# Designed miniproteins, single chains, continued (5): the designs that were tried, part 69

Each design is a single chain, and the fold is of that chain. pLDDT is the mean over its residues in the fold that is shown.

## One batch from the design tools (miniprotein)

Design m18535
Fold by ESMFold2-Fast:
Structure m18535 (fold): chain A 62 residues (1-62)
Amino acid sequence: SEEEIEKKKKEVQKLLEEYAKKGATDDQMQELSLLALELIEKGKSTEEILKAIKEKAKELGI
């Protein structure tokens, strides 16, 4: 549903803002955002999306 997608986007945005505050570059932020969008479109749960973003951020050295 649209409401569920919006909730996922808000939780993702909060996590991305934390990485931005930690000094993530524009390129790193774009990569995390594109991954999040892909997983939302695939219908992944909020927990799965946040886990994948955290794993990717770790790979990027954030």
Scores: mean pLDDT 85

Design m18536
Fold by ESMFold2-Fast:
Structure m18536 (fold): chain A 65 residues (1-65)
Amino acid sequence: GKATTTEVRTVTPEETGAALYDAYAAGLSAEEEVVARVDGREVSREELAALPPGTRVEFTLTVPA
């Protein structure tokens, strides 16, 4: 099994979706992963960088349980 934690963050003009992703990713070990979703669809880091301010992104962090 795997444990997951999901946090919802809103993109701002000062903090892009890619910056939010990078902040989560910087805290992870090799056994952990972060997945970003918008409206239930998985998005890449490139798509995150292009999201307009006000977009809600779900970040799901997965660790071995």
Scores: mean pLDDT 79

Design m18538
Fold by ESMFold2-Fast:
Structure m18538 (fold): chain A 68 residues (1-68)
Amino acid sequence: SEIREKLLKLIGEILRIIGEIEDLRREIAELKADPNADEEKIKELEEEIKRLEEEKKKLLEEMKKLPE
């Protein structure tokens, strides 16, 4: 079924984005643990997480619109 294939692909893409967000959150945590924390780098990573969260939201909306 084409619909099942699209669903599995969307799930796969969502899982990849979740993994990328987790990696970025880990990097931010490591940067914040450093007394010489690079605030600009932390901000850039937080903005990247925001972009990935929006992408994940769009993929979830696409899943909701699939028939059956």
Scores: mean pLDDT 84

Design m18539
Fold by ESMFold2-Fast:
Structure m18539 (fold): chain A 64 residues (1-64)
Amino acid sequence: SSGPGELTRLLAEARDAAQNGDVEKVEEIARRALELAEREGESPHNRDSLRAILDDYIAQAKKL
């Protein structure tokens, strides 16, 4: 299967930005990751899981 390495990279960047408390950067990366997942034809279930992970990263950034 063609796993898009770009999604994995964006998730790693979002996690790092969340760890640094960079809310704006996490939100920007989250938008790009969700757009990419839709473009790559990810299932609704996988997109919902991705959204949940990204929402958690945003919440973590806001707590710092």
Scores: mean pLDDT 80

Design m18540
Fold by ESMFold2-Fast:
Structure m18540 (fold): chain A 71 residues (1-71)
Amino acid sequence: EAADLMRKGYEALKQGKYDEAIKYFEAAIEASTDPALRAGAYRLLSEAYDKMGDTEKAEEYRQKADEALAA
């Protein structure tokens, strides 16, 4: 379930397991059409990439989060 994937991704993110967190958030986006959940996942993907030093990917996912909320 998308919500469970989000929870697992957030737990991985808190532990500094950024590659694992990215995998879970990507899976959550694929599992859900809910704009709020998808926006949340994109926002957390942005944070994970920013923590890894990939500022280009971080900005890309921030924009996708904004677009997901706009529908």
Scores: mean pLDDT 84

Design m18541
Fold by ESMFold2-Fast:
Structure m18541 (fold): chain A 72 residues (1-72)
Amino acid sequence: SMEELAEQLEQALKDKDEEKATRILLELGVSPDLAEKIVNVAKGQAKFIDVIDELLRELPREFVEPVVNGLS
C-alpha cells in the first residue's frame, strides 16, 4: 500500500539505507539525480535547503511529509 511504502521510505532515510531509499524513490518516479541528492541529505553530505524545491516538484504529494520526517 502507499501508506506502507511511505513508512518504509521514511525509515530507510532515518536509517541512511541508501539502497532501499533509492529503490523506493525511483519506484515513485523521482529522477535518479534527485534520488541521489535526497540520499546525500540523509547521509549528511548535502543540505536539505538545496533540494527542497526539486523535491516538491518531483515527489508525489503523499510522500513529501514522510521524506521530510526521514531527513529530520
Scores: mean pLDDT 85

Design m18542
Fold by ESMFold2-Fast:
Structure m18542 (fold): chain A 78 residues (1-78)
Amino acid sequence: DTGDYEGQLAALQAEIARAQAVNASDKELAELYAQLGWVYLQLGKYEEALEYFRLAYRLDPGNMQGFVGEKIAREKLA
């Protein structure tokens, strides 16, 4: 049952839109994208997870969640 993950995706997307509207820092946006990537991993959507983790790392190269998540998603796709 993935209903709760769909709700988490919607909530995170709304939070990202809000953060963008207030010109939140790249660091803040990177954290939200990393969280979105983790939800996609839980859904088994590894390609989407990888793209969001890459985006998080691109926005904040110090984002460890993006770095670790990208590695995990890439391993799942291999």
Scores: mean pLDDT 82

Design m18543
Fold by ESMFold2-Fast:
Structure m18543 (fold): chain A 70 residues (1-70)
Amino acid sequence: MEERLRRMAETLALQDLTPEEQAIYAMYKSGFSLEEIAEKLGISVEKVKEMLDRFEKRVQEEYERLKAEL
């Protein structure tokens, strides 16, 4: 039950991401380091970290919103 809400929150958060940001998240989930992701995309490590932090916050917001409906 909580797994369904968690998956829904992740799906909603992913819908707000650009294809580039989705690729960053997918690489991070695959075990790539922040430095490896930054090098592959030609961006700074700081930018990768900021994007991932914003994504995690968004997932938490969506999860809390879904739980608040009940």
Scores: mean pLDDT 76

Design m18544
Fold by ESMFold2-Fast:
Structure m18544 (fold): chain A 88 residues (1-88)
Amino acid sequence: MAELEAQLRADIDRLEARLGEIKARVDSMKELSPEERLALETDVALLAMQAAVGKRIAERQGLSPELIARYDALLDEAFALEKRIREK
């Protein structure tokens, strides 16, 4: 199970970096075109789906509470970012 936990930690590190990139892009723009909004909403939705799957695996395998909490935080940030994108 240590190998699976290491894999999920690497996965969440990658997802956190990706979310940061999307957030920086959203924050750099004054307004979004319909096409830009759809693309960013799609990117965030895909990331949230991947994070939800990782969280479910971590919970089912009884992995560390800290890892599960990181997935929860990532999902909360993704949902907040999706709301911000829709409001632009």
Scores: mean pLDDT 85

Design m18545
Fold by ESMFold2-Fast:
Structure m18545 (fold): chain A 84 residues (1-84)
Amino acid sequence: GERKEFLLKKAEENLKKAEEAYKKDPDASKEPLLLAYGSLLAAKGEFTPENAEAWANRVLSASPAELKALIDELKAELEKLKAS
């Protein structure tokens, strides 16, 4: 539906912001990653306080290398959903 398409678009926009922010300052990717994953969870109908908190904890405690891995993980998940 239109809502799912809107949320997937928002996830993609924020993921691209995270990728660009990471190139300049890895820590600056954290806010866009939180927004991107939140939109992705909502698109899947899986946005719960528990899921949001678990992702936020992973992002906020992440090292630069872990942030890069999270960006790649989220990008792969988004591509799978867009292909379905």
Scores: mean pLDDT 83

Design m18546
Fold by ESMFold2-Fast:
Structure m18546 (fold): chain A 90 residues (1-90)
Amino acid sequence: QEEAKENYYQLKLLEEQIKLAKERYAKNPEEYDEKEKEELKRGIEEAEKKIEELKKKLAENEPSEEDKEEIDKEIEEQKEKLKKLKEEAE
């Protein structure tokens, strides 16, 4: 169903955004001042709460296995695109 697919996509997207934020911080923590570190931590906590909300919705109405596979492939493609953009920005 439409809602289940959208919720799964948002879940996967948020998980990847959190990974990228944590990776960037871990690689160059010195680029962040104390305020920026607190804002990053708050942002991650907020996103993690949204992930938990989406997981609860998906437990009640999950997408089909085929829809999950399609979304997972789209997310992997987005990850590759983001990696290339990161390399280009250097």
Scores: mean pLDDT 76

Design m18547
Fold by ESMFold2-Fast:
Structure m18547 (fold): chain A 88 residues (1-88)
Amino acid sequence: SMEELKKKVEEARKKLRELFSQFQDEYDRILAEIPDTPEAYERMLELVRKLKRQIEEEFKDNPELLAEAQATLDRIEAVLRRRLAKLS
């Protein structure tokens, strides 16, 4: 039913929010420990790569949600690479 489909989409979006929340907590932890260093940005880029792989595996059957998550991570990666370049 359409109601069951809506519940599955909502559960998938909830899981995605939980993954991004966990990512944000780890990101903030890195910033607190080693702020404004190349090492911090390299560690954050590795977190982005790990989350990209996890999202690709977990949401491969939901292409719209996967594309949205990938676009968000690509924007985060671009910001991190730009900040890393300024420290070089």
Scores: mean pLDDT 81

Design m18548
Fold by ESMFold2-Fast:
Structure m18548 (fold): chain A 95 residues (1-95)
Amino acid sequence: SVEEILQRILEEIDAVKAALDAGDYEATLAHLDRVSGLIAEVLRKAPPELIPLVREAAFHVQEMRDAVEAGDKEAAYAHLDRVKQIVEELLEKVR
């Protein structure tokens, strides 16, 4: 279940990147909302030792949202890359 949610987050991250690359900020924010919802599910289901890493991912999603709303494309990509790295690390730990 947690592994399946993390895989869905990676799919949504790819959609966020595609929308951001296209300059479609409405789609970017919509996909970020889905990422936030999936991270909240992981936070409820993950073992306690993984919670700090899940919270770090949530922090970078919020920072990316703020960057998108500010028009800071460089910061948006940096935070997106960090979310992806953390989700990939979480996947390795739950496999």
Scores: mean pLDDT 89

Design m18549
Fold by ESMFold2-Fast:
Structure m18549 (fold): chain A 68 residues (1-68)
Amino acid sequence: SSKEELDAAYEDLSKDPRLKAERIGEDAIRATGELSVTHLTGIALRLIGDYPLLKVEVSGGTITLTAL
């Protein structure tokens, strides 16, 4: 389910020392780090592949994952 993928994505992102992951309400996660847009885009592309039931967005140096 998208909820189970969101929980798995939160654990995944929380283990990356370059990122600070936080839950935003019940259906979204925000990951923030002092990384270039290129590095954040690379992480987002991986997340799109690993978590197909989540919407992945990159904006303003932040990755946002939302349950569909």
Scores: mean pLDDT 83

Design m18550
Fold by ESMFold2-Fast:
Structure m18550 (fold): chain A 85 residues (1-85)
Amino acid sequence: KVEEIKKKAEEIVKKIKDEGVAKAVEAAAKAAIAALEAGDWEKAEAIAEQLEREAEELLANPQNEVELEAAEAAKELAEAIRKAL
């Protein structure tokens, strides 16, 4: 399940054009994986909830392509984390 999050994060990062968005996805995935490996389910769930909220806010009124890319990446990563919970 942790391996699935890592694989999904790698797939998401390959599609991302903005370096800042790619680094943010890698950091969030690393934090979620670390939480799950430590058995900290509450922290992993909080990370997924934060990503879901950020994606919803950005998708409601995206100002540019970078925001749309960030929203789609956050949503996909949150889904992978939720599936691992």
Scores: mean pLDDT 82

Design m18551
Fold by ESMFold2-Fast:
Structure m18551 (fold): chain A 88 residues (1-88)
Amino acid sequence: MAAEKLREMGERDAEALRAMGLEEAAERVRELSERLAEAVAAGDEEAVEEAAEELARVLAEAEGLDEEVAREAARHLTELARKLAAES
């Protein structure tokens, strides 16, 4: 269930970005959330950290996205992913 939960949260965040007109950022977030879910399912903490860092970078670079919103979304997904990887 850990990987499924992370994927669902990534889809939800991607839909929020899409609602703001940030389709490219939304697709990238969805793709990286899938990579994060796969890393969590594999118990690969290094892959989790790499995917989380990429996700944070994509959100920070998204044009038109509020920096605070981007930071919160990245933090939420990365913290959840790290916890799930450590416990799964």
Scores: mean pLDDT 71

Design m18552
Fold by ESMFold2-Fast:
Structure m18552 (fold): chain A 60 residues (1-60)
Amino acid sequence: GEAALKSAEEAVKGTKNPLLSAAAIGDAYLHLGLSEEKARELAEKAGVSLEEAIRLGSQL
């Protein structure tokens, strides 16, 4: 829940690489229980779609 959101927000804030931010968001959605709504918001902030974030996160 909230821990997954915090991890994803920290990844977006700390990373200049949008692909790494996207992968972290996708991983949090797939494995840490981050909600689809929050995952989409964070993916948009990172400049990617949620679908792309999920694809990148599944490769980690």
Scores: mean pLDDT 73

Design m18553
Fold by ESMFold2-Fast:
Structure m18553 (fold): chain A 68 residues (1-68)
Amino acid sequence: SEEIDKFIEEYVKEKNLSPEEKARLEAFREWAKRQGLTLEQVKKELENYDKARKILEEKRPEFEARLA
């Protein structure tokens, strides 16, 4: 949990995120904690999200619903 918080905080600092993106990351963080995800799993999720972010914006309504 603490490791996830630290990773998200560093990610936010390195990226110039909008308030909307920050809200999404906060929802994802809370969801990940509820699911009991490890830091390694969280890193893979965010890495895939960042890598395919442009594609996600095209066709990802269900992915966003799952993160909520």
Scores: mean pLDDT 69

Design m18554
Fold by ESMFold2-Fast:
Structure m18554 (fold): chain A 59 residues (1-59)
Amino acid sequence: GEKSARAAAEAARAGDSAAAAVGGYEMFLQTGNEDGKKAAEAGAAGDSEAAAEYAERAA
């Protein structure tokens, strides 16, 4: 949901790519949202900027 996507985006902007990856993955599991999955993949790769962008799109 929006709350999980928002938290993931905030974590990614703070440079916490691991927290962003977890939030994006949870969003994907709950909603099937492809942008949540992409946020998780970007966060896991350490790309916090891309993770933030995808998490915002998932919201």
Scores: mean pLDDT 72

Design m18555
Fold by ESMFold2-Fast:
Structure m18555 (fold): chain A 65 residues (1-65)
Amino acid sequence: SAEEYLKKGREALEKGEYQIAIDYFNKAIKLDPNLGEAYRLLAEAYEKLGKTIQAEGYRKMADEL
């Protein structure tokens, strides 16, 4: 489920596994494209990787939902 992928993504994010977290959040969004929490968490993961432009993009997507 989208919720299960979201949970696995959060666990990866907490461990510093940012690329794995991004993969899980993308899987969550594929199942539920209106899942604003997944976009916020994608923004956080991209920010941790120093990808600030991508992070800003995902924050805006979450805000539009």
Scores: mean pLDDT 87

Design m18556
Fold by ESMFold2-Fast:
Structure m18556 (fold): chain A 66 residues (1-66)
Amino acid sequence: SLEEFIEKLRRRIEELRREIERLKAKLKDPSLSEEEKQKLRLEIQFLEGVIALLEGVISYLEKKLK
């Protein structure tokens, strides 16, 4: 159902948020090079963009259920 699909998307967003927190924790490692830190920052930014897109999809789908 559409409701079950929205619930799956919300679950995926929570998984992505946990992944972002893991990557942010890795950024605190003082042994990382500036290049490695930049790659981690870009990965975090990409995942934040994916979450924003998925939240937009959920909002659109929820409007159709009303």
Scores: mean pLDDT 88

Design m18557
Fold by ESMFold2-Fast:
Structure m18557 (fold): chain A 82 residues (1-82)
Amino acid sequence: MEAHLERLERALEEAKKLLEEALRAKAEGKEEKAKELLMKAEEIVVGTLRRIAEELPEGTEAILEALRERIQELDELAQQVA
């Protein structure tokens, strides 16, 4: 479980950095760059979650619950970019 938790934590942190960069790009009027960064962030999170669900189907809910606040923060940032 620790390896999967750490993997998702890294993915969420990387996605957060991409979303923060996307928000800056949007503020500068670089809308295409903002959308590209949003798509990259989404792909990282979705790809990591899919892999964890495949490798640890019974433990996925516990991992999601442990990182719920970070996931919600990312969802809020993604909404600001969109």
Scores: mean pLDDT 79

Design m18558
Fold by ESMFold2-Fast:
Structure m18558 (fold): chain A 91 residues (1-91)
Amino acid sequence: MKVTREEVVVDAAGGRVASRVLAQARTEDGTVATLEAGGEASASATSNGLELRVEIREERLPGGVRTTVTVTVTAPDQEVEITVSVEYVPA
């Protein structure tokens, strides 16, 4: 088992938004696992031997919000590519 982590930080102007996060892990043999989460949350999913964990933290800033997304993927002894997409929707 290999553990891969990726952290993405996104700043958005304005305080009337909620984050929507899509995390995807892909192995070199074509196995894909996807997890969606929103706001300040922790979520996990297991698919085809891949375990994805997503942790979302939000900080209120003067004039905006900072979203930190940490994605952890556990995979059977292979390389994993992690893609993270963060979108903001009206809250």
Scores: mean pLDDT 75

Design m18559
Fold by ESMFold2-Fast:
Structure m18559 (fold): chain A 64 residues (1-64)
Amino acid sequence: MEELIKEAKRLIEEAAEAVKKGDFDTARQLVDRALKILSKLPKEVRDKLFEELTKALQEAMKKR
């Protein structure tokens, strides 16, 4: 579980960086990979990481 959480957080960071660079296709692929990992996690952990993903992407779009 810890390894999956760490991988999901890494993918969230990389997706945010891709958005900042304007690489939306890469960002989409990274988001899809993160969501696949989230689907393997318990509901509480999944909901928390999904909120982090959403917030990171929103912040990346504002800080272009």
Scores: mean pLDDT 80

Design m18560
Fold by ESMFold2-Fast:
Structure m18560 (fold): chain A 94 residues (1-94)
Amino acid sequence: ALAAARAARRALGEAAAPELNRLAAELQAAIDAGDEAAARKAAAELQARIRALGEAVADVYAAAGDDASAARDRAAAEAGVADVETITAERLAA
């Protein structure tokens, strides 16, 4: 049922939240320290985790037959990846 897919998606997001918050904090700490190499590494790790979460969520919707929701959540993950790159570049340039 679609309700089960929505519940699984919420659980995946909640389970990933502590790690995403930790990676975001590591990125911010590297930016604050002016360590471009550490900031780029942290950004790449955060981007990889955002993509992995997006794919896991998309797979849940696809398994439920909701390809439109799967495509939307993949697009949202890629937008998040692009935002991390943009913010990292802007903050390192400041």
Scores: mean pLDDT 82

Design m18561
Fold by ESMFold2-Fast:
Structure m18561 (fold): chain A 69 residues (1-69)
Amino acid sequence: MAEEYLKKAVEYLAKAIRYQREGKLDEAVSYANKAIEYAKKARELAPDDELIQNLADGIIRVAKRIIEK
Protein backbone atom coordinates (compact mmCIF):
# COMPACT_ATOMS: atom_id res chain seq x y z
CA MET A 1 0.00 0.00 0.00
CA ALA A 2 2.66 2.57 1.01
CA GLU A 3 4.66 1.62 -2.14
CA GLU A 4 1.60 2.54 -4.28
CA TYR A 5 1.45 6.03 -2.73
CA LEU A 6 5.22 6.43 -3.14
CA LYS A 7 4.94 5.52 -6.86
CA LYS A 8 2.16 8.11 -7.28
CA ALA A 9 4.30 10.71 -5.47
CA VAL A 10 7.20 10.05 -7.88
CA GLU A 11 4.83 10.29 -10.88
CA TYR A 12 3.42 13.64 -9.69
CA LEU A 13 6.92 14.95 -8.92
CA ALA A 14 8.05 14.07 -12.47
CA LYS A 15 5.04 15.99 -13.86
CA ALA A 16 5.83 18.97 -11.60
CA ILE A 17 9.44 19.06 -12.87
CA ARG A 18 8.25 18.84 -16.50
CA TYR A 19 5.77 21.72 -16.11
CA GLN A 20 8.39 23.82 -14.27
CA ARG A 21 10.78 23.35 -17.25
CA GLU A 22 7.98 24.44 -19.61
CA GLY A 23 7.36 27.61 -17.53
CA LYS A 24 3.86 26.39 -16.56
CA LEU A 25 4.21 27.38 -12.92
CA ASP A 26 0.55 26.87 -11.91
CA GLU A 27 0.60 23.26 -13.15
CA ALA A 28 4.07 22.69 -11.63
CA VAL A 29 2.86 23.87 -8.19
CA SER A 30 -0.34 21.78 -8.49
CA TYR A 31 1.59 18.56 -9.23
CA ALA A 32 4.25 19.39 -6.60
CA ASN A 33 1.46 19.65 -4.00
CA LYS A 34 0.07 16.27 -5.14
CA ALA A 35 3.57 14.75 -4.84
CA ILE A 36 3.81 16.05 -1.24
CA GLU A 37 0.31 14.71 -0.41
CA TYR A 38 1.07 11.19 -1.67
CA ALA A 39 4.58 11.15 -0.12
CA LYS A 40 3.10 12.11 3.27
CA LYS A 41 0.52 9.31 2.92
CA ALA A 42 3.31 6.80 2.15
CA ARG A 43 5.16 7.92 5.33
CA GLU A 44 1.95 7.54 7.38
CA LEU A 45 1.33 4.00 6.09
CA ALA A 46 4.95 2.79 6.60
CA PRO A 47 6.29 4.68 9.68
CA ASP A 48 8.85 1.93 10.49
CA ASP A 49 10.16 1.54 6.92
CA GLU A 50 13.36 3.63 6.79
CA LEU A 51 13.66 3.37 2.99
CA ILE A 52 10.09 4.58 2.36
CA GLN A 53 10.53 7.37 4.97
CA ASN A 54 13.77 8.57 3.33
CA LEU A 55 12.35 8.41 -0.22
CA ALA A 56 9.16 10.23 0.83
CA ASP A 57 11.19 12.93 2.63
CA GLY A 58 13.32 13.37 -0.51
CA ILE A 59 10.22 13.78 -2.69
CA ILE A 60 8.77 16.36 -0.27
CA ARG A 61 12.02 18.40 -0.25
CA VAL A 62 12.27 18.50 -4.07
CA ALA A 63 8.54 19.31 -4.44
CA LYS A 64 8.82 22.16 -1.89
CA ARG A 65 11.67 23.65 -3.93
CA ILE A 66 9.42 23.69 -7.03
CA ILE A 67 6.70 25.54 -5.06
CA GLU A 68 9.28 28.05 -3.71
CA LYS A 69 10.51 28.93 -7.24
Scores: mean pLDDT 84

Design m18562
Fold by ESMFold2-Fast:
Structure m18562 (fold): chain A 73 residues (1-73)
Amino acid sequence: IEELRKRKEELEKALEETKKRIEELEKEIEENPDASEEEKEKKLLEINLLKISAAATELVIERTEEKIRELEA
């Protein structure tokens, strides 16, 4: 049971790091409006991939929480 709590904590940390990277990339796009279309497309693609990764991580956290609750019941 404690192993599941540790895993959840690690996933939450990874999720926060992913969210910070997304914010940094979005800020770079906003601060560089004169950047080439190709450069903007690259950053948008990376943001989209990171958002997909974040959503997947959130689902794993949710499932881990459910499992912890079942084991504590």
Scores: mean pLDDT 80

Design m18563
Fold by ESMFold2-Fast:
Structure m18563 (fold): chain A 79 residues (1-79)
Amino acid sequence: SDAKIGEIFNEAAEKLISLGVPEEQVSRAIGRMFRYVRAGDLKGAEEVAKELASSISDPEKAEKAEKIMLEAAKKGIEI
């Protein structure tokens, strides 16, 4: 359900904010990711994860952010 997907992405958002990603940027990325996951579009979700990671200057934080987003996408699609 959309509520369960929302819970998964709320957890991902908390992790991204803890990495130092600005809240507005996290909200936008999560919103786009949620739409792709709800549509079953894993490739679209992967592109959102890569786009967010590319905006992060620290390579270690960028890799962690991408992994957080991809894990959330996988969980959301599988339900």
Scores: mean pLDDT 84

Design m18564
Fold by ESMFold2-Fast:
Structure m18564 (fold): chain A 63 residues (1-63)
Amino acid sequence: SRAAEAEALRAEAIAHKEELIEAVRAGQSTPEQAIHVLLLYQEGLVEEEIGQRAMELLRQQLG
């Protein structure tokens, strides 16, 4: 289910928070990593600047 998938993504994002934030900050994130950072942003675990950057990178990568 989508709820179970969302829970798994959140757990993975929290576990890899530092690596995901660094990838987004460097502009080298995959779409999956950008989605994980957006989940962290919704949980209040990252700064607005990082969340905004992740959204822009995801938009560019999905075309």
Scores: mean pLDDT 79

Design m18565
Fold by ESMFold2-Fast:
Structure m18565 (fold): chain A 86 residues (1-86)
Amino acid sequence: MAVATAFLEAEDAERAAEAASKVPGVVEVEVIGPRLVRVVTEGETPEEAIAAAEAAAKAAGARIAHLIVEDEDTGEGTVVVDTTPP
């Protein structure tokens, strides 16, 4: 299994969170700022977890600012999207 954590930038974080929570593969949604939502997605593969995160962003009308995928089978973590430096 793979888990993706995406940080979504949206104009309305609460509406974005509600929209994202309805997407298949989304297991956790948290509003962490007025324009920032954290979404956790799951899939059998890293590609499926990423696809769920992208679908959540699209449903929310949000931009993916940061996306990290962790493959539980290999223990490897990969930064897929990083538009804001740490």
Scores: mean pLDDT 78

Design m18566
Fold by ESMFold2-Fast:
Structure m18566 (fold): chain A 66 residues (1-66)
Amino acid sequence: MPQPSPEEVEEGRRRMREYLEELLEKFKGNKKVVELLERALRLLEEGEDPRKVLDLVGEAFDELVK
């Protein structure tokens, strides 16, 4: 299986950051969702594992479904 290239990783990060910023603006009235999305954005900017970022986004969506 081909591994993702560094440019594909950077493009993925850029798209995820844009998406997280859009979600923060959209859900700014939900404090719990905002906290989870801000944590996800911080981890993304720190270069942390993308799975951890996605886990926090999943928790934010779980809060919206409850």
Scores: mean pLDDT 76

Design m18567
Fold by ESMFold2-Fast:
Structure m18567 (fold): chain A 96 residues (1-96)
Amino acid sequence: EGLEAFYAGDGEKAAKLFLEKAEKAAEKAGLSEEEKEKIKKEVEEELKKKLPELIDPEKLREELERAVKAAEEAEKKGDYKEAYRYYYKAALLAEM
């Protein structure tokens, strides 16, 4: 669903859908607001370091696809904290 919106050129809708998945993962993981803030900062710092590569649409798409796949694998394993991290990362990438 989120990837479908991104492929359709609707990055805003894709980001919203990924954030909704992130929120559900955070709820299942029992994450506090402080824990969510920490994960958000870690993701934002990681993406800032990769920013020169992410201006390439091909690299941006690959990184987004990897983030979504990692989130789905984390969900399958019951690792909802990592699912939150990767869905949040996917949301930020979709808005780039």
Scores: mean pLDDT 85

Design m18568
Fold by ESMFold2-Fast:
Structure m18568 (fold): chain A 71 residues (1-71)
Amino acid sequence: LGEEAEEYERRGLEAEARGDYRTAAEHFKQAAELYEKAGKLKSAKSAYLKAGDAYRRAGDEEQAREAYEKA
């Protein structure tokens, strides 16, 4: 469970490096949900914040707001 969350977080960072903020946000959201399910609340919060930032950069204000509220 933790390993899968870290893999999604890594893919999110790779997508950000490519400027693909939409894909980055979706990967960070998946990582956050997996961290939350594993009880890793600090990691989940961090991943939700990254997802919110990426959604905002992608122009998706509503999904950014939802991600920030979960953090």
Scores: mean pLDDT 85

Design m18569
Fold by ESMFold2-Fast:
Order: sequence, then structure tokens, then C-alpha cells
Structure m18569 (fold): chain A 88 residues (1-88)
Amino acid sequence: SMKEKLKQRAVSLLVAGQLERIGLVLDGKPVEGAERYAELAKEAVKLAEEAGDEKLKEEIIETLRKRAEEEPDPEAKKILEETVEELE
């Protein structure tokens, strides 16, 4: 089915793009803004779970946690921290 083909592509893309996803980078560029960064992290975790890649999931969450620690804006930091809690 179309859904199965898209899932296969998503899993393949997760494997190919592990380094980019760990860095939360899209098309070789840093992702701007806490909300977009959190959304990318949530999608990346879902793909890691579908692939059965527990290590990648942990690496994504750790990357998000480090970004939260470095975030100077209190509202942006809260978004990132709440997203870490949701994904754990």
C-alpha cells in the first residue's frame, strides 16, 4: 500500500540521516526556533521507534536536552524541556 511504501521510505531516511537528525539539522542547516526544533525531534523519535532503534531515540533526546540547557529564552527553554519529558 501507499502507507507501507511511505513507512519504508521513512525508515530508510532515518538510517541515512542519523547524523543530521542527532544534530536536528534539515538539509545540512541548523533548525531555527525552539518550536520547529521540538517538532523535528518528536518526528525523529517516532521514526526511531518505528525502526526499533533505541540508541538513536536516546541520542535524539540527549541532543534536545543539551539544546534546552543552552537556550537563553525562558519560554523557548520550557518548550524544549517539556518536549524532553514527553519523549522520555
Scores: mean pLDDT 68

